# Designs tried in a protein design run: designed miniproteins, single chains, continued (3). Part 41

Each design is a single chain, and the fold is of that chain. pLDDT is the mean over its residues in the fold that is shown.

## One batch from the design tools (miniprotein)

Design m9401
Fold by ESMFold2-Fast:
Structure m9401 (fold): chain A 63 residues (1-63)
Amino acid sequence: AAAGEARAGAVGDAHLPTIRRANKLMEELAPKGVTTGDIGRIFRAELENGPEAAEKLIEELKK
């Protein structure tokens, strides 16, 4: 309810591109068997190890 966390909101905004990318991948790859659990793994890998780790998981899911 308090809008005093502008910097914390900026951190959240930094993850919006990842969420949008994950949704697009889910739409494209769901017929191939990709699940929301896999999307969660991609998101976590990007947060912990950076975008390269997320891209590696995406590549594995495409195979």
Scores: mean pLDDT 65

Design m9402
Fold by ESMFold2-Fast:
Structure m9402 (fold): chain A 98 residues (1-98)
Amino acid sequence: MEELKEEIKKLLLEIFELKGAPQEVIDEAIEAIETSDAPLQSMENAKTLLKLLLEALKLGLSEEELKERVKKYLEENKLAPTAENIVEAMKAIIEELK
C-alpha cells in the first residue's frame, strides 16, 4: 500500500506541475492520498478534482474563490469534506457558472 501511495503521489505531482496547478492544490491532493484507505480510488478522485479545478479556472474562478465556494456548499449541505463530497460541490459550482 505505501509503495502504491508513493507512486500515485509522484504521478499526481508530475500531472499537476505540467498543468500549472497551485502548490496548495498539490498539497491537498497529496494529503487526500496519504489519508486514503483506497489509493486507487483517491487517484481517480484526484484526477476528477484536477479536471474540475481546470474547468473552474477556465470559467474565471480563482483558486481562493473556488475553495470558499466549495467550503460554503459543504457547510450549507452538511457534508463532510471527503473527496467525493468535494467533487460533488465542484460539479455543482461549475454548473452554476455555465
Scores: mean pLDDT 66

Design m9403
Fold by ESMFold2-Fast:
Structure m9403 (fold): chain A 80 residues (1-80)
Amino acid sequence: APSLAELEAALRARLSDAQYGALNDVLTRFLLGLPAGHRPSEEEIEALVAEAAAATGVTDPEVIELIRALVRQLAAQHAA
């Protein structure tokens, strides 16, 4: 799997500054809302991906998959 930095670079290349800002806001709010040691379920991850897609207006399946990969990477790093 690509690193967090590689996923962020790929998303920055494919999103506008405004879209990337919206994505970052969604992800930041999600991470701040997670209890310490909480492992997000696959359903919680898919709900976040749907929220991020709606917030950015992204419909490209490849970009949605990059967002999903980024969310999973962040969730895995948060899990103790």
Scores: mean pLDDT 80

Design m9404
Fold by ESMFold2-Fast:
Structure m9404 (fold): chain A 61 residues (1-61)
Amino acid sequence: SIEKRRELTQEIARVMKKENPTDEEIERLRALLEQMSPVDRELALRALATKHPEVAERLAA
């Protein structure tokens, strides 16, 4: 849904502003990504990888 996509975008922005995202923030992203299409998940993971490649790898697994 549009609402879930907006929520995902906001959580990605929050994580991108942090040097060390918390486990809670990462798990919140995981739950949102599971509700998204494969294309939206790929785009989100690519964005995360630009600053937090380890977080992107964890979420892609």
Scores: mean pLDDT 78

Design m9405
Fold by ESMFold2-Fast:
Structure m9405 (fold): chain A 67 residues (1-67)
Amino acid sequence: MLVPAREAIERAAEVLEELGLPLSEETIQTLLDLLGDRTVDAAALARLMTPAEGTEEDVERIVEALS
């Protein structure tokens, strides 16, 4: 599913913080600079934003929040 990247990045960052996997402000800003003016696939964005310690279930929860 295609979603506006800026809003999706901000929402995914909120969900990751709730999951105990917070991204740095620098990482979030870099993603906004690279993708913020685009539409992106929600699943691809969720996988990109989920840290290595995150699980597939964490990715699925982010995708659900972006839908």
Scores: mean pLDDT 83

Design m9406
Fold by ESMFold2-Fast:
Structure m9406 (fold): chain A 82 residues (1-82)
Amino acid sequence: MTVISITSSNGNSGVSSRDWSYDQAQNFMQQIQNAQTRDQFISILRQNGSNQSTIDTVSSDDRHDITITVDGQTFTTSITFP
């Protein structure tokens, strides 16, 4: 089971779970790291099953910390959009 946590700099956060393999979780993290705009980031989240509450969270602020936990391994990245 994969757990995704997104925390915005305004303190809003969203947590979701997915039935992803390690490779799928790593691929998702790479997609997030390669996003250049908020619209690309939102598109990646929608394509990967994020709900409207998560989309609203990322739309409310420009700075986000993303943590993905899969098979006892944790990936963390921070993104900022103007």
Scores: mean pLDDT 75

Design m9407
Fold by ESMFold2-Fast:
Structure m9407 (fold): chain A 106 residues (1-106)
Amino acid sequence: MTKEEIEKKIKELEKFIELNKDDPLRVAQAYVSIAELYLKLGDYEKAIEYARKAIQVAEQHKDDPEAFELLAKAYEILSKAYEKMGNKELADQYRKLAEEYRKQAE
């Protein structure tokens, strides 16, 4: 995927969020997707920002099993971003959280 294709997809997802503010888990899923795209671009600070936005939304909806899948994905992104930034301790902590939430989603 080219940088231009990734940037276009991010803009599409940002518009989706603006149009779907009444659907919190869809918004959280879009935040996860944006975070993954920023991780692919090597923009680790933006990847962390959007992963944290997804966590904030998903944590308020733990009555839905989909929230645990989104939390697992968001924490996995945080782990990868911090690993790339050289913070192995935070990377390991977020990896463990991702594994825990993945088990809860099953």
Scores: mean pLDDT 88

Design m9408
Fold by ESMFold2-Fast:
Order: sequence, then C-alpha cells, then structure tokens
Structure m9408 (fold): chain A 95 residues (1-95)
Amino acid sequence: SNLEKLETLKRIVLESLRQQGKPEDEIEAVEKYFDELIKNNPSDEELRKIAESHPAIKALRDAVDKTVDGSANAPEEVREARKKSNERHKELEKL
C-alpha cells in the first residue's frame, strides 16, 4: 500500500541522514515532512507527482519499491558489493 511505501521511504531517508551525520533537528524536520505526507493518505497519482517533483524522493521511491516488492534484492545488492570487494582483496593476495 502507499502508506507502507511512505513508511518504508521515511525509514530509509532517516537512516541515510543519520549515516551522513546530519544534526538531529534536521532529521526531525524531515520526519515531520514525511508524517504530513502519510497523514494526507496520497493516492497513487499524487504519490507519483510528489516523486517526480523531487529527484531525491524519486531515487528513494525506486529503492523502496525494491525493498517492498523484493525484500530479497536490496540485501543481495549490498552482499554483491561486499563479495566483489572481498574478491578484489583475494586477487591482491595472489601477488
């Protein structure tokens, strides 16, 4: 549902901001912004228009769709990146 997608998007955005070391007041402002969007219970068309208006939100929506429709795929991309890094280290050890 759109509410589940917005809740997941909110969590991903807040986690990203915390990893970037953003101040807590900035994180709280973003959280309030998402709470207002969730409260308005946007339709599929409204959500699409919001996503199209903000490139950052569009990119995060694509990430949310991957986590909601394929919760197996987001951990796989992270695992693939880590596996590729480990393979590169093994090639350096053969020198």
Scores: mean pLDDT 61

Design m9409
Fold by ESMFold2-Fast:
Parts: structure tokens; C-alpha cells; sequence
Structure m9409 (fold): chain A 73 residues (1-73)
């Protein structure tokens, strides 16, 4: 579907961004969380059920919030 194609394009973009961030990041705690985000994005990219993709992206958003908290401390 068009919606799924758009979601997959966004996931592909996010995967490239995470790869770049992992190359420049030096904090091991943030690196571990970036690896969790990458794993969730890779899993979401393989899903055919849009509701499962949304659930994985919601889980990813929680980890991104944790990264934001670390960057503010």
C-alpha cells in the first residue's frame, strides 16, 4: 500500500541516520540505545502488518525519549 511504502521509506531514512550517529557517538550508554533503535527499525522494515509496524515505532519512540534524557543530563 501507499501508506506502507511511505513508512518503509521513513524507516530506511532513519536507519541511515542511526548508522551515522553510531559512527560519531562516543557514549556507550547512548550507543547501546542507538543499537536498540536500529534493531527495532530493522524489524519494522520486515513487517507486513501495518499495526505491528506502528507498535514497533512506538517502542522506538520510548527509546528515543531515553536518549533525549541522557543528552540533557
Amino acid sequence: SEEMAQLRAGIDYALELVKYLKEIEKDPEILAKLEEVEKLLQQARQETDIEKVRALLEEMEKILQEIGDLLRS
Scores: mean pLDDT 85

Design m9410
Fold by ESMFold2-Fast:
Structure m9410 (fold): chain A 68 residues (1-68)
Amino acid sequence: SEEQKEEVLEYARKKAEEAGLSDDTIEKIIQHVENLLKLNPDMPLEEMKEIVDRIIKVLKRYEAEKAA
């Protein structure tokens, strides 16, 4: 439902902010998650949140590597 999509997007923003990612990176994450929701409308909420967690983990690793 639209309410479930909103929950996933709110979850993604919250987790990205907690991870200390830049505003630009957060917006890229939100755009990517919105696209995933459009392409996978029947995906369970729990699975979408797991994908969000994975995306944030990968981007944190990437930023750490660039800073080194």
Scores: mean pLDDT 80

Design m9411
Fold by ESMFold2-Fast:
Structure m9411 (fold): chain A 66 residues (1-66)
Amino acid sequence: DRAATIAAVRERLRRALAERGLELADQTLEDIARSMVEQGQTSDEAIERVVRQMAAGVAASRERRA
C-alpha cells in the first residue's frame, strides 16, 4: 500500500529530525515523504541524506540572518 509506505517514511523522517532538534508540520513531512516514495528514495541512506540536507538548510538560513 503506497499510503502505508508514505506514512512509514514520514514517521522515520519525523524521528530522525527530532533527534537533530528539528520539527516540521505533519503536512510538510507527508509532502516530503510522498515525494521520496514517488522517486523510489525509501532506503535508510536516502532518508538520512534528506534529513542532513534539511538540517544544513536550517543552519545556512540562521547564518544568513546574522
Scores: mean pLDDT 77

Design m9412
Fold by ESMFold2-Fast:
Structure m9412 (fold): chain A 85 residues (1-85)
Amino acid sequence: SMDDIQKRLIGLEHGKLLSLRDYLLSQGVPKEEVERLYKVGLEAVEYMIRNNTPLDKRNEFYERLTELLDNKDYEGMIKLFKEVK
């Protein structure tokens, strides 16, 4: 079913966000900031999957997210995740 597909996609994105969380903690990012990022990230990716966000907009989102991550702009990442909802 469509709901089963969406649940599986959310599970995959959850795994990616857990890996990102572990990476950020290993880089010395404060736990509170990492947990904030993780929470808003989960909400954002679930929203995109459930609302069938177009591929081009999803690609733009991940490109911008990667730029912010490379710049260690964690507040910018939080803002970007919140802008999805």
Scores: mean pLDDT 81

Design m9413
Fold by ESMFold2-Fast:
Order: sequence, then C-alpha cells, then structure tokens
Structure m9413 (fold): chain A 55 residues (1-55)
Amino acid sequence: SDKLAELSRLGQQALSSPPSQRQQKVQEVVARLQEELARDPSLGRQVLVFVPVSP
C-alpha cells in the first residue's frame, strides 16, 4: 500500500508535468509499477482500484 501510494503520487505528478516531459515521466512510473507488480502480484488489485490500467 505505501509503495503503491508513492507510485500513485508519482503518476499524478507525471500527468501534471509539461507535455514535453509528461510521456517520459509516465513511462518511468509505469516501469516502476511493473517492477512492483512482478514482486507482489496482489498489488494489481489495488492498482485497478485507484490507478486505472488503461493503455
């Protein structure tokens, strides 16, 4: 939960970034999220709740 909350904050900050930096920062957050999900798949349920898994 704590790690997922941190990633959620980073995601919101990335989305609030200027368009020129937004895509790169979003990719960083997604990569970190994928690493966390690989370590603990149960985090996937929490991600689906407050960070929609849309393309």
Scores: mean pLDDT 69

Design m9414
Fold by ESMFold2-Fast:
Structure m9414 (fold): chain A 75 residues (1-75)
Amino acid sequence: MDQARRHRDLGDRARARGDFRSAGEHYRQSGDLYREAGDFESSREEYLRAAGSYARAGDLAEASRYGGLAQESIE
């Protein structure tokens, strides 16, 4: 949990600098960690942030991938 929040904070800082590639990478790692912890709501939010950051970085393949994961639920 702490590592997931750390990556979220790092992503926010990278985004503030305009480093959208780095922001996407950190948000992705945060989403992965929340998913592994079973916190699917936080995981979806972080994957959505990753998708937005990748799109702004021009990485449309990663944006599509993590946008899709953000829409995944559930049972």
Scores: mean pLDDT 82

Design m9415
Fold by ESMFold2-Fast:
Structure m9415 (fold): chain A 97 residues (1-97)
Amino acid sequence: GEAEEGAREAEEYAKKAKEYAKKGDNEGALKAAHEAAEAAERAGRAAGGEGGLIGETGAGVGLVAAGSGMASGKGGEGGALGAEAAAEGARRAAELA
């Protein structure tokens, strides 16, 4: 369903964020983290109820990690960690859908 598609998209973006971080592409990693967070929000909306809260929490944690990395000059690392958190939230939201 839509929750599972959102979780799959978040995982894909988390993978891309790690690849960008590995290459030193901080902007690419942060952009991928933002896209992972959007996918997690979509998964949460599709899951509803408890799944909705979990998806939104994963997206929020992901954005905070990405922002913290940017502020500390570790944008790639923060982006990769943020995207991973968003993907985890999306996965759990899909499990509850």
Scores: mean pLDDT 75

Design m9416
Fold by ESMFold2-Fast:
Structure m9416 (fold): chain A 74 residues (1-74)
Amino acid sequence: SAALEAEVERIIARAEEVLGRPLSEEERAQLRKGLTQLLSQRLSPEDLVASLRNIIGRVVGRGLSREEAEAIAA
């Protein structure tokens, strides 16, 4: 849906802000796939933060702090 696509792009933009760098085209493509799947699930806010931390950390090649993941989810 357009609302889901907008939310995925919002999270990607927020991740760039929190990480302090632009994401590559490949990183963005991987995040769009992962976030679309994630946001289609019924998750608690706590599970969403944990899943965002794992997905984004895997895509960008480093572990994210809890604070970074919470800022991206906000």
Scores: mean pLDDT 84

Design m9417
Fold by ESMFold2-Fast:
Structure m9417 (fold): chain A 101 residues (1-101)
Amino acid sequence: MTGEELVKERIENAPEELKKLLEKYEKAKSEEEKEQILNELRGRALQGDHHAVALLLHLEKKRVEEGKGTPEDLYETAILAELAGDEVTAELARRLAEEYE
């Protein structure tokens, strides 16, 4: 399984609470609301939640593609993935950050 496939699987199989956070992010009308959701995901990632790490990477990548995020946000996500013990997602996040530099 590639890193991309693993991240996608973790998002698809995420607990209902994380799926609700994704829906809340997609419905958010302000950047402040989106930042609050991203911070909640970062907090869960720090607690070792690999589903939260995968969802955070997915959203940060999308933000960089939309011109709302930076490659630095992806490097920070890689650090959170490493702290969570998720080396595969950490490596993917670093590779994506390098691609957007």
Scores: mean pLDDT 84

Design m9418
Fold by ESMFold2-Fast:
Structure m9418 (fold): chain A 62 residues (1-62)
Amino acid sequence: GDELLAEAKSLAKEVGEALSKNYGLNKKAAIEGAIKGVLEELKDNPKEAIDKAKYVLKALGK
């Protein structure tokens, strides 16, 4: 529901920011791309999309 959508958007923003820092990507484009990707995956596999985003953040943030 709304909680999953809010969580997915929050995680997507963090992924986009981490990608911008690690790969020198444009921050706005990276955040927008991450949000779109997470929202597309959320339609098919909402729990898996959120779990994958968390794993990616853990890998990029440590």
Scores: mean pLDDT 70

Design m9419
Fold by ESMFold2-Fast:
Structure m9419 (fold): chain A 70 residues (1-70)
Amino acid sequence: SEQEYIKRVEELGKLAGKAFSSADKKELENVLETLKEAKRQFEEEGASEGIIKTLEDIINFVETALESLS
């Protein structure tokens, strides 16, 4: 359901926020892999464009954080 996807995206966003707060490059890399895998699964399951877009925004946030640590 859409509600379950919202909950899963919120949990992933919280995971990304924790990794960002750690400023640990390896933690951010691990979270990025988790987010990309989640996006692949959500797309295969037929999640809405809005859910996919929100997950893409979280991915972009983590990628930007990784660039700042390079």
Scores: mean pLDDT 85

Design m9420
Fold by ESMFold2-Fast:
Structure m9420 (fold): chain A 64 residues (1-64)
Amino acid sequence: MEEGLERIRSLAEEATKRLPPEQRPAVLDEAVRIGEKALQEGASLDEAEAIALMTVGIHLAEAR
C-alpha cells in the first residue's frame, strides 16, 4: 500500500510540472488524496494511478 502511494505521488509530481507553479502543490495534494481513497476502496494500483493522473489532467485542461 505504501509503495503504491509513493508511485502515485511520483507520477502526480511529474504531471503537475506542466501546471503554473502556484497551482502545483494544491493539485498534487488533491491527486494523491484521490489516488489513496481509490486504493482504500479496493481499486487496483493501475486504477488509482489513472484516477490521480486524470485529476491532474482536468486541471491541465483548465490551465491550458
Scores: mean pLDDT 79

Design m9421
Fold by ESMFold2-Fast:
Structure m9421 (fold): chain A 63 residues (1-63)
Amino acid sequence: MEYTAEQLSKEELQELAERMGEVLSKLKKVLESDPSISKEERGKKLREAREKLLKGEDVEIEL
């Protein structure tokens, strides 16, 4: 699927960005608290989480 701004209204895009920011912030904190995870792996997991959220999939975070 192509992800374009036209597929989301301005309101939906803003809400999605805010929700993604919250989820990604929590995930980033969890990943940064684990010293066994490299910076490269943290970047990959954050990108995967962002892609899942854009597709409307849930991201499981262990807190």
Scores: mean pLDDT 67

Design m9422
Fold by ESMFold2-Fast:
Structure m9422 (fold): chain A 74 residues (1-74)
Amino acid sequence: APSREERRAELFARLLDALAAKDEAAALAATRALAGLLSPEERAEFIGWLRDAAAREPERRALYERMVAILEAA
């Protein structure tokens, strides 16, 4: 079976592909899967990254805010 680190890397790759494809449903699905896999510390780091990304990419801010909400609820 793949390691936790390998599964994490795969899910982040899927998330980046979904964002590049502008597939919000796929991005949210990858975020939910990551929320279940990540530790509380890793979720906090990911939330920080998403908040920084929302500031840099205003066109995606609503999507990034939805992703943050998923991670905060985990």
Scores: mean pLDDT 85

Design m9423
Fold by ESMFold2-Fast:
Structure m9423 (fold): chain A 120 residues (1-120)
Amino acid sequence: SEIDKLTEEFLEALQFGDFEKARELLLKLKEKGEEISAFERLIGDTKRTILHIAAEAGGLKLIKDLLELLKEVLSDEVTLEILEAKDSEGKTAADVARETGHYEIAEYLEKEIEELKKRL
């Protein structure tokens, strides 16, 4: 479907650090009212989000740039839902970062979750 294609291109843009293209694609998903559905699809069969993948890969700058993009395009409530999403093993992106030795990423994500919860 069109949503599948947009989601796939969004993931590819993030993997290659093309944040301008990622922003355009995320905005298109939001315009179609499918932002949450597309994100649920990324959680899908593996229940892993792009944040889980980025956290495991160990790029703090990528995590920060991704979170800034999410905050720009999505609501605080949706951003928090994304940050707290659990994979099939019950792990958040912060948990995955900690387990893979990316402690700075884990601490950054945990702090952002705390700050978002205080705003809601």
Scores: mean pLDDT 77

Design m9424
Fold by ESMFold2-Fast:
Structure m9424 (fold): chain A 90 residues (1-90)
Amino acid sequence: TDDNQLNAQTAANNLLQQYNNYLNNMQNYVNSGNSDNAQTYGQNAVGQIGGYGTAMSLSNPDLQQQYLDQSQQQSQQVTTDTNNNVNNLN
């Protein structure tokens, strides 16, 4: 229904904001040498961007597979970046 698509778009917007907040916090903790917090915020960012892709796929059925593929790629990239940054601090 239209309400489901609107709810999905609202969820996507909120998830994207949280993703950017967690990603910025992860980078700040990397810069300060706090590996435990960097890992926690990086993992939270991965969860938010994955959720964003799912929500965007529901809000945009014609582009569903593209949003799912993009979010999977972004999740993998953030996971790799988080692990590399944490390992470099330990």
Scores: mean pLDDT 83

Design m9425
Fold by ESMFold2-Fast:
Structure m9425 (fold): chain A 68 residues (1-68)
Amino acid sequence: GKFTIKVESEDTVTLSSTADAVLTGEKNITIKAGESVSGISLKDLLSSKLIVDGKEVDLRTDAEVVIV
């Protein structure tokens, strides 16, 4: 699935995914397919493990991760 990170400010992002996704870290954040979640701290994003459609995705290297 395609995972989109929209930079809203210096410290917050909006996350969206074409498949069900979970950020697993200090807080677990669920992003359902076709939905978006706003107000995510950049710190929480960078300290979390991303799983999209049951597969672990590297936020820095995976071509299915788009930063806008």
Scores: mean pLDDT 76

Design m9426
Fold by ESMFold2-Fast:
Structure m9426 (fold): chain A 70 residues (1-70)
Amino acid sequence: MIKVGVVALDAETGKRVELPEDLRKEFEKEAIEQLKKDNKDTYVLRREVEVTDADGKKRKVIVSVIATKL
């Protein structure tokens, strides 16, 4: 069994940001595939992405994905 969790934080404020469903699923899939390839019990992926907010400002978001084999 594999559990996966995704947390996205605004790099400037440290507040949680909601990721689009498709983008979240892509990160989850990448982490699960890497966990299987590395034959490890835990894999951590951290990535910085740019998103455009409601004010038209580009913001940096830090995405952390943790996949754990149980």
Scores: mean pLDDT 77

Design m9427
Fold by ESMFold2-Fast:
Structure m9427 (fold): chain A 73 residues (1-73)
Amino acid sequence: MLEAFEFAAASVAEIRRAAEAGDLARAREIQDRAVETLRAWGAVSDHPEVYRWLAREVERAGEEAIAAAEARA
C-alpha cells in the first residue's frame, strides 16, 4: 500500500517535469503508464478502491500539469 502512494507521487512529479520541459508526449506517456500500472495493481489487491482513487488522482494532477504547459505554448 505505501509503495502505491510513493509510486503515484513519483509519477506525478515525473509528469510535471516532462510537461515543464515542454515534452507533452512524454508527460502523457508517463501518465498513461502510471494509471495503467495502478489499475493493474488494484485489480489483484485486497484494497482495489485505494488504487482506483490513486489512479484518478494521478490522472487529475497529470491533466492539470499538461493543460498548464499547453496554455504556455
Scores: mean pLDDT 83

Design m9428
Fold by ESMFold2-Fast:
Structure m9428 (fold): chain A 83 residues (1-83)
Amino acid sequence: MEEAERLQKEAGELFKKFQEAVAAGDKEKAKEYGEKLLELIRRGAELYAEQAAAETGQSVEEVLAAAEEALEKYRAKMEELIA
């Protein structure tokens, strides 16, 4: 619970920094913050995969696979915003 709240706050800060870097035209900083944000989201998914599986009726493996697919889409969108 406390760990999830910390991860959400950290993700929010990284997302804000990513958007600020994109707005400033700082492609290197935008890429750095974007990668850190994706890594944080992946870590959160790994920590809560069992709970999410129980809540959705999916297996832990299915939840993790869906999270990885979502991360690939997020990475592609971040690259579009930077470009």
Scores: mean pLDDT 77

Design m9429
Fold by ESMFold2-Fast:
Structure m9429 (fold): chain A 96 residues (1-96)
Amino acid sequence: DPLLERALQLLDGAIELFEKALKSTDPEEQRRLLRQAISRLYLAADAFERAGHKEVAEELRKIAEEGWQALDDGADPKEIAERMLKKVREVKEKLR
């Protein structure tokens, strides 16, 4: 399914950005990478919805919204990245 393949590619791109945020030692770079990862996560959600995976899309949007709110609240970017990456990986594990 080309639509599902595109959705998975976008999700993997978000995961890589979260992993880069966790490896960074610069808080400003961590925050920038987190914003990019959250943006990619919204794009992945839209792609999953178009592929017929509405429940996955809604779950990914919820994770993205929680991450965006945590950044706005001034939470530790490394803790945000760790929490979001865990949740996103749990969603991906449900997809075979």
Scores: mean pLDDT 88

Design m9430
Fold by ESMFold2-Fast:
Structure m9430 (fold): chain A 70 residues (1-70)
Amino acid sequence: MTEALARVVAQTLRDNLLAAGASEEEAKKMADEIYKEAVDKGLNSTQALELAVRIAEEKGYTEAAERLRA
């Protein structure tokens, strides 16, 4: 289900952003953005991960994006 999947992807992104040196506030904001987008658009696992990777790369968190792809 999209909601459960979106929660897992958002949490994974948040953890990877924190590991890459992002603030808790910034990591939460980006995770909330992914959660909302995944739920609103009904994204599957692959699409949600692709969106998370794209947002992380756009914000300059290249290492976090690479961890999501692995």
Scores: mean pLDDT 77

Design m9431
Fold by ESMFold2-Fast:
Structure m9431 (fold): chain A 67 residues (1-67)
Amino acid sequence: SAALEEQRRRYALGLAVARAKAEALAKYGEDAEVTAEVVDDDTIRVTAVRDGKEYVEDFDVDALLAR
């Protein structure tokens, strides 16, 4: 059903966002300010700010979910 498909999509995107944030924290350290946004169904954009410098990285949703 469409409702179950929407629920699964929202769950998958939420999991992808959590994994993208975890990777950014592992890469930049726990002192980094990490923000993640869903750009589209295939892409999570993470912005990390550390020591006044901004880093932007795009993650593939399918790659994040395969971890």
Scores: mean pLDDT 82

Design m9432
Fold by ESMFold2-Fast:
Order: C-alpha cells, then structure tokens, then sequence
Structure m9432 (fold): chain A 83 residues (1-83)
C-alpha cells in the first residue's frame, strides 16, 4: 500500500531530474551550433564586402589608365602628323 506509493513517487522524481538534465544538455549543444553558424555567416558577408571594394578600386584605376592612354594616343598622332 503506502510504502509502494512512496517508492513510485521517488522513482518519478528521479526520472524527472534525468529528463531535465538531458534537455539542458541538448539546449546547450543547440545554442553552440547556432553561435558557430552566426560567426561563419559574419565572416562570409565580410569577405563579400571586401571583394566588392576591391573591384571598385580596380575599376577606378582601369578608367584612369584608359584616360591616360587616350591622351598618349592623341599626343602620338600629333607628333606623327608634324614629322
């Protein structure tokens, strides 16, 4: 009777504690995985922004070089015409 009921309550308490421990461990591991994914995402977005800025710098220098070459070609044509 009463002794059996007390034994069942003790076992129920132990099972509840074990479930709480397992859930806490699973939540900790899930949180770590989310943190790692967020860090990887930040690194990738930073790399993409750096590559974009690099391309903008290269396009500026390419335009400047073209303008210098056009001035050179005009000067060369004038020299060849004057002989």
Amino acid sequence: GVERYKELLLEAGKLAAEKAYKKSKEMGEATLKIGQADADSLLESTRQQAEKEKQEILEKYKKDAKEILEIYDEAKAEVLAAR
Scores: mean pLDDT 79

Design m9433
Fold by ESMFold2-Fast:
Structure m9433 (fold): chain A 78 residues (1-78)
Amino acid sequence: LIEGLEKAKELVEQGKYEEAVKLLEGAKTFVDQAGLPAEVREAINAALDKAIEAAKQGDGEEAVKYLEEAIEIVRKYQ
């Protein structure tokens, strides 16, 4: 998961927003299918949803911000 989120951040930094969105949609599916506590799943998905929306709008700065938030949540849960 973390590796996928870091790759999505790299794609956003390269302006490859469509590819980043596809990776993040896959990350949401993985989070939803994992045996995570509901509050952790909701926190990760909220950050991913905001990152996806920012990427769809071409807002790389906001997308990176929310991706870093999602990565931090995942790291704390590990």
Scores: mean pLDDT 81

Design m9434
Fold by ESMFold2-Fast:
Structure m9434 (fold): chain A 70 residues (1-70)
Amino acid sequence: MLSLEEVKEYAKEFLEDAIKKAEPFLSKEQLEEIRKIFEETLEKIDGDIEKAREILKEAGEKIQEIVEKA
């Protein structure tokens, strides 16, 4: 089981890698919106692993919606 600290660090690394890969396919506005969603998600993650899972799932769904609209 990943610690909360490891989950946040993994999410930040994943975001940066995903943005680099998505730059040719998404607008700067879409990339900024995705970054904002991730930052807000990380701010909401506390010591409750169940809440962290729900928050990450919601963020993933929002990002998928942005990508599908592209």
Scores: mean pLDDT 69

Design m9435
Fold by ESMFold2-Fast:
Structure m9435 (fold): chain A 82 residues (1-82)
Amino acid sequence: MKEVERKGAILATVLGILAAASDLEGNKETAEYFRKAAQALSEGKYDEAIENLRKAAEISDGDFARTARGLAEEVEKLKKEA
């Protein structure tokens, strides 16, 4: 795989895990944004992934909000490499 594709696949996997964790805590809306970001990232739609991660951060608190912001920054780096 290209390095960008490999990094994207890893991030999409992390986003899927975060969606599952959010669902387990009953945060269905946050989980939905993480799922949408994972799907967008797997399709190479970096802008859509970033938008969904920023939305997850906006509606979340604490660790989920910080993680979503950090992941949005990582996706922005991937967009520059692509």
Scores: mean pLDDT 82

Design m9436
Fold by ESMFold2-Fast:
Structure m9436 (fold): chain A 63 residues (1-63)
Amino acid sequence: SIIDSYLSLAELAIQEGNLDLAEEYINKAEAELEKNKDRLSTEKYVAYRLSIIGLREDIHLRK
């Protein structure tokens, strides 16, 4: 999915130390998630929210 693609790109950007690019991809993933919220199961929505939170925390700890 588009959300999974953005999250994967964010993870790669974090690994490369490009935290600004990672934040951009996380924001795109969050926007896509909220746009498609009513089309997702509760389990999928929660899983994506937790992934976004975890990636943002990883960035925060690296800054």
Scores: mean pLDDT 86

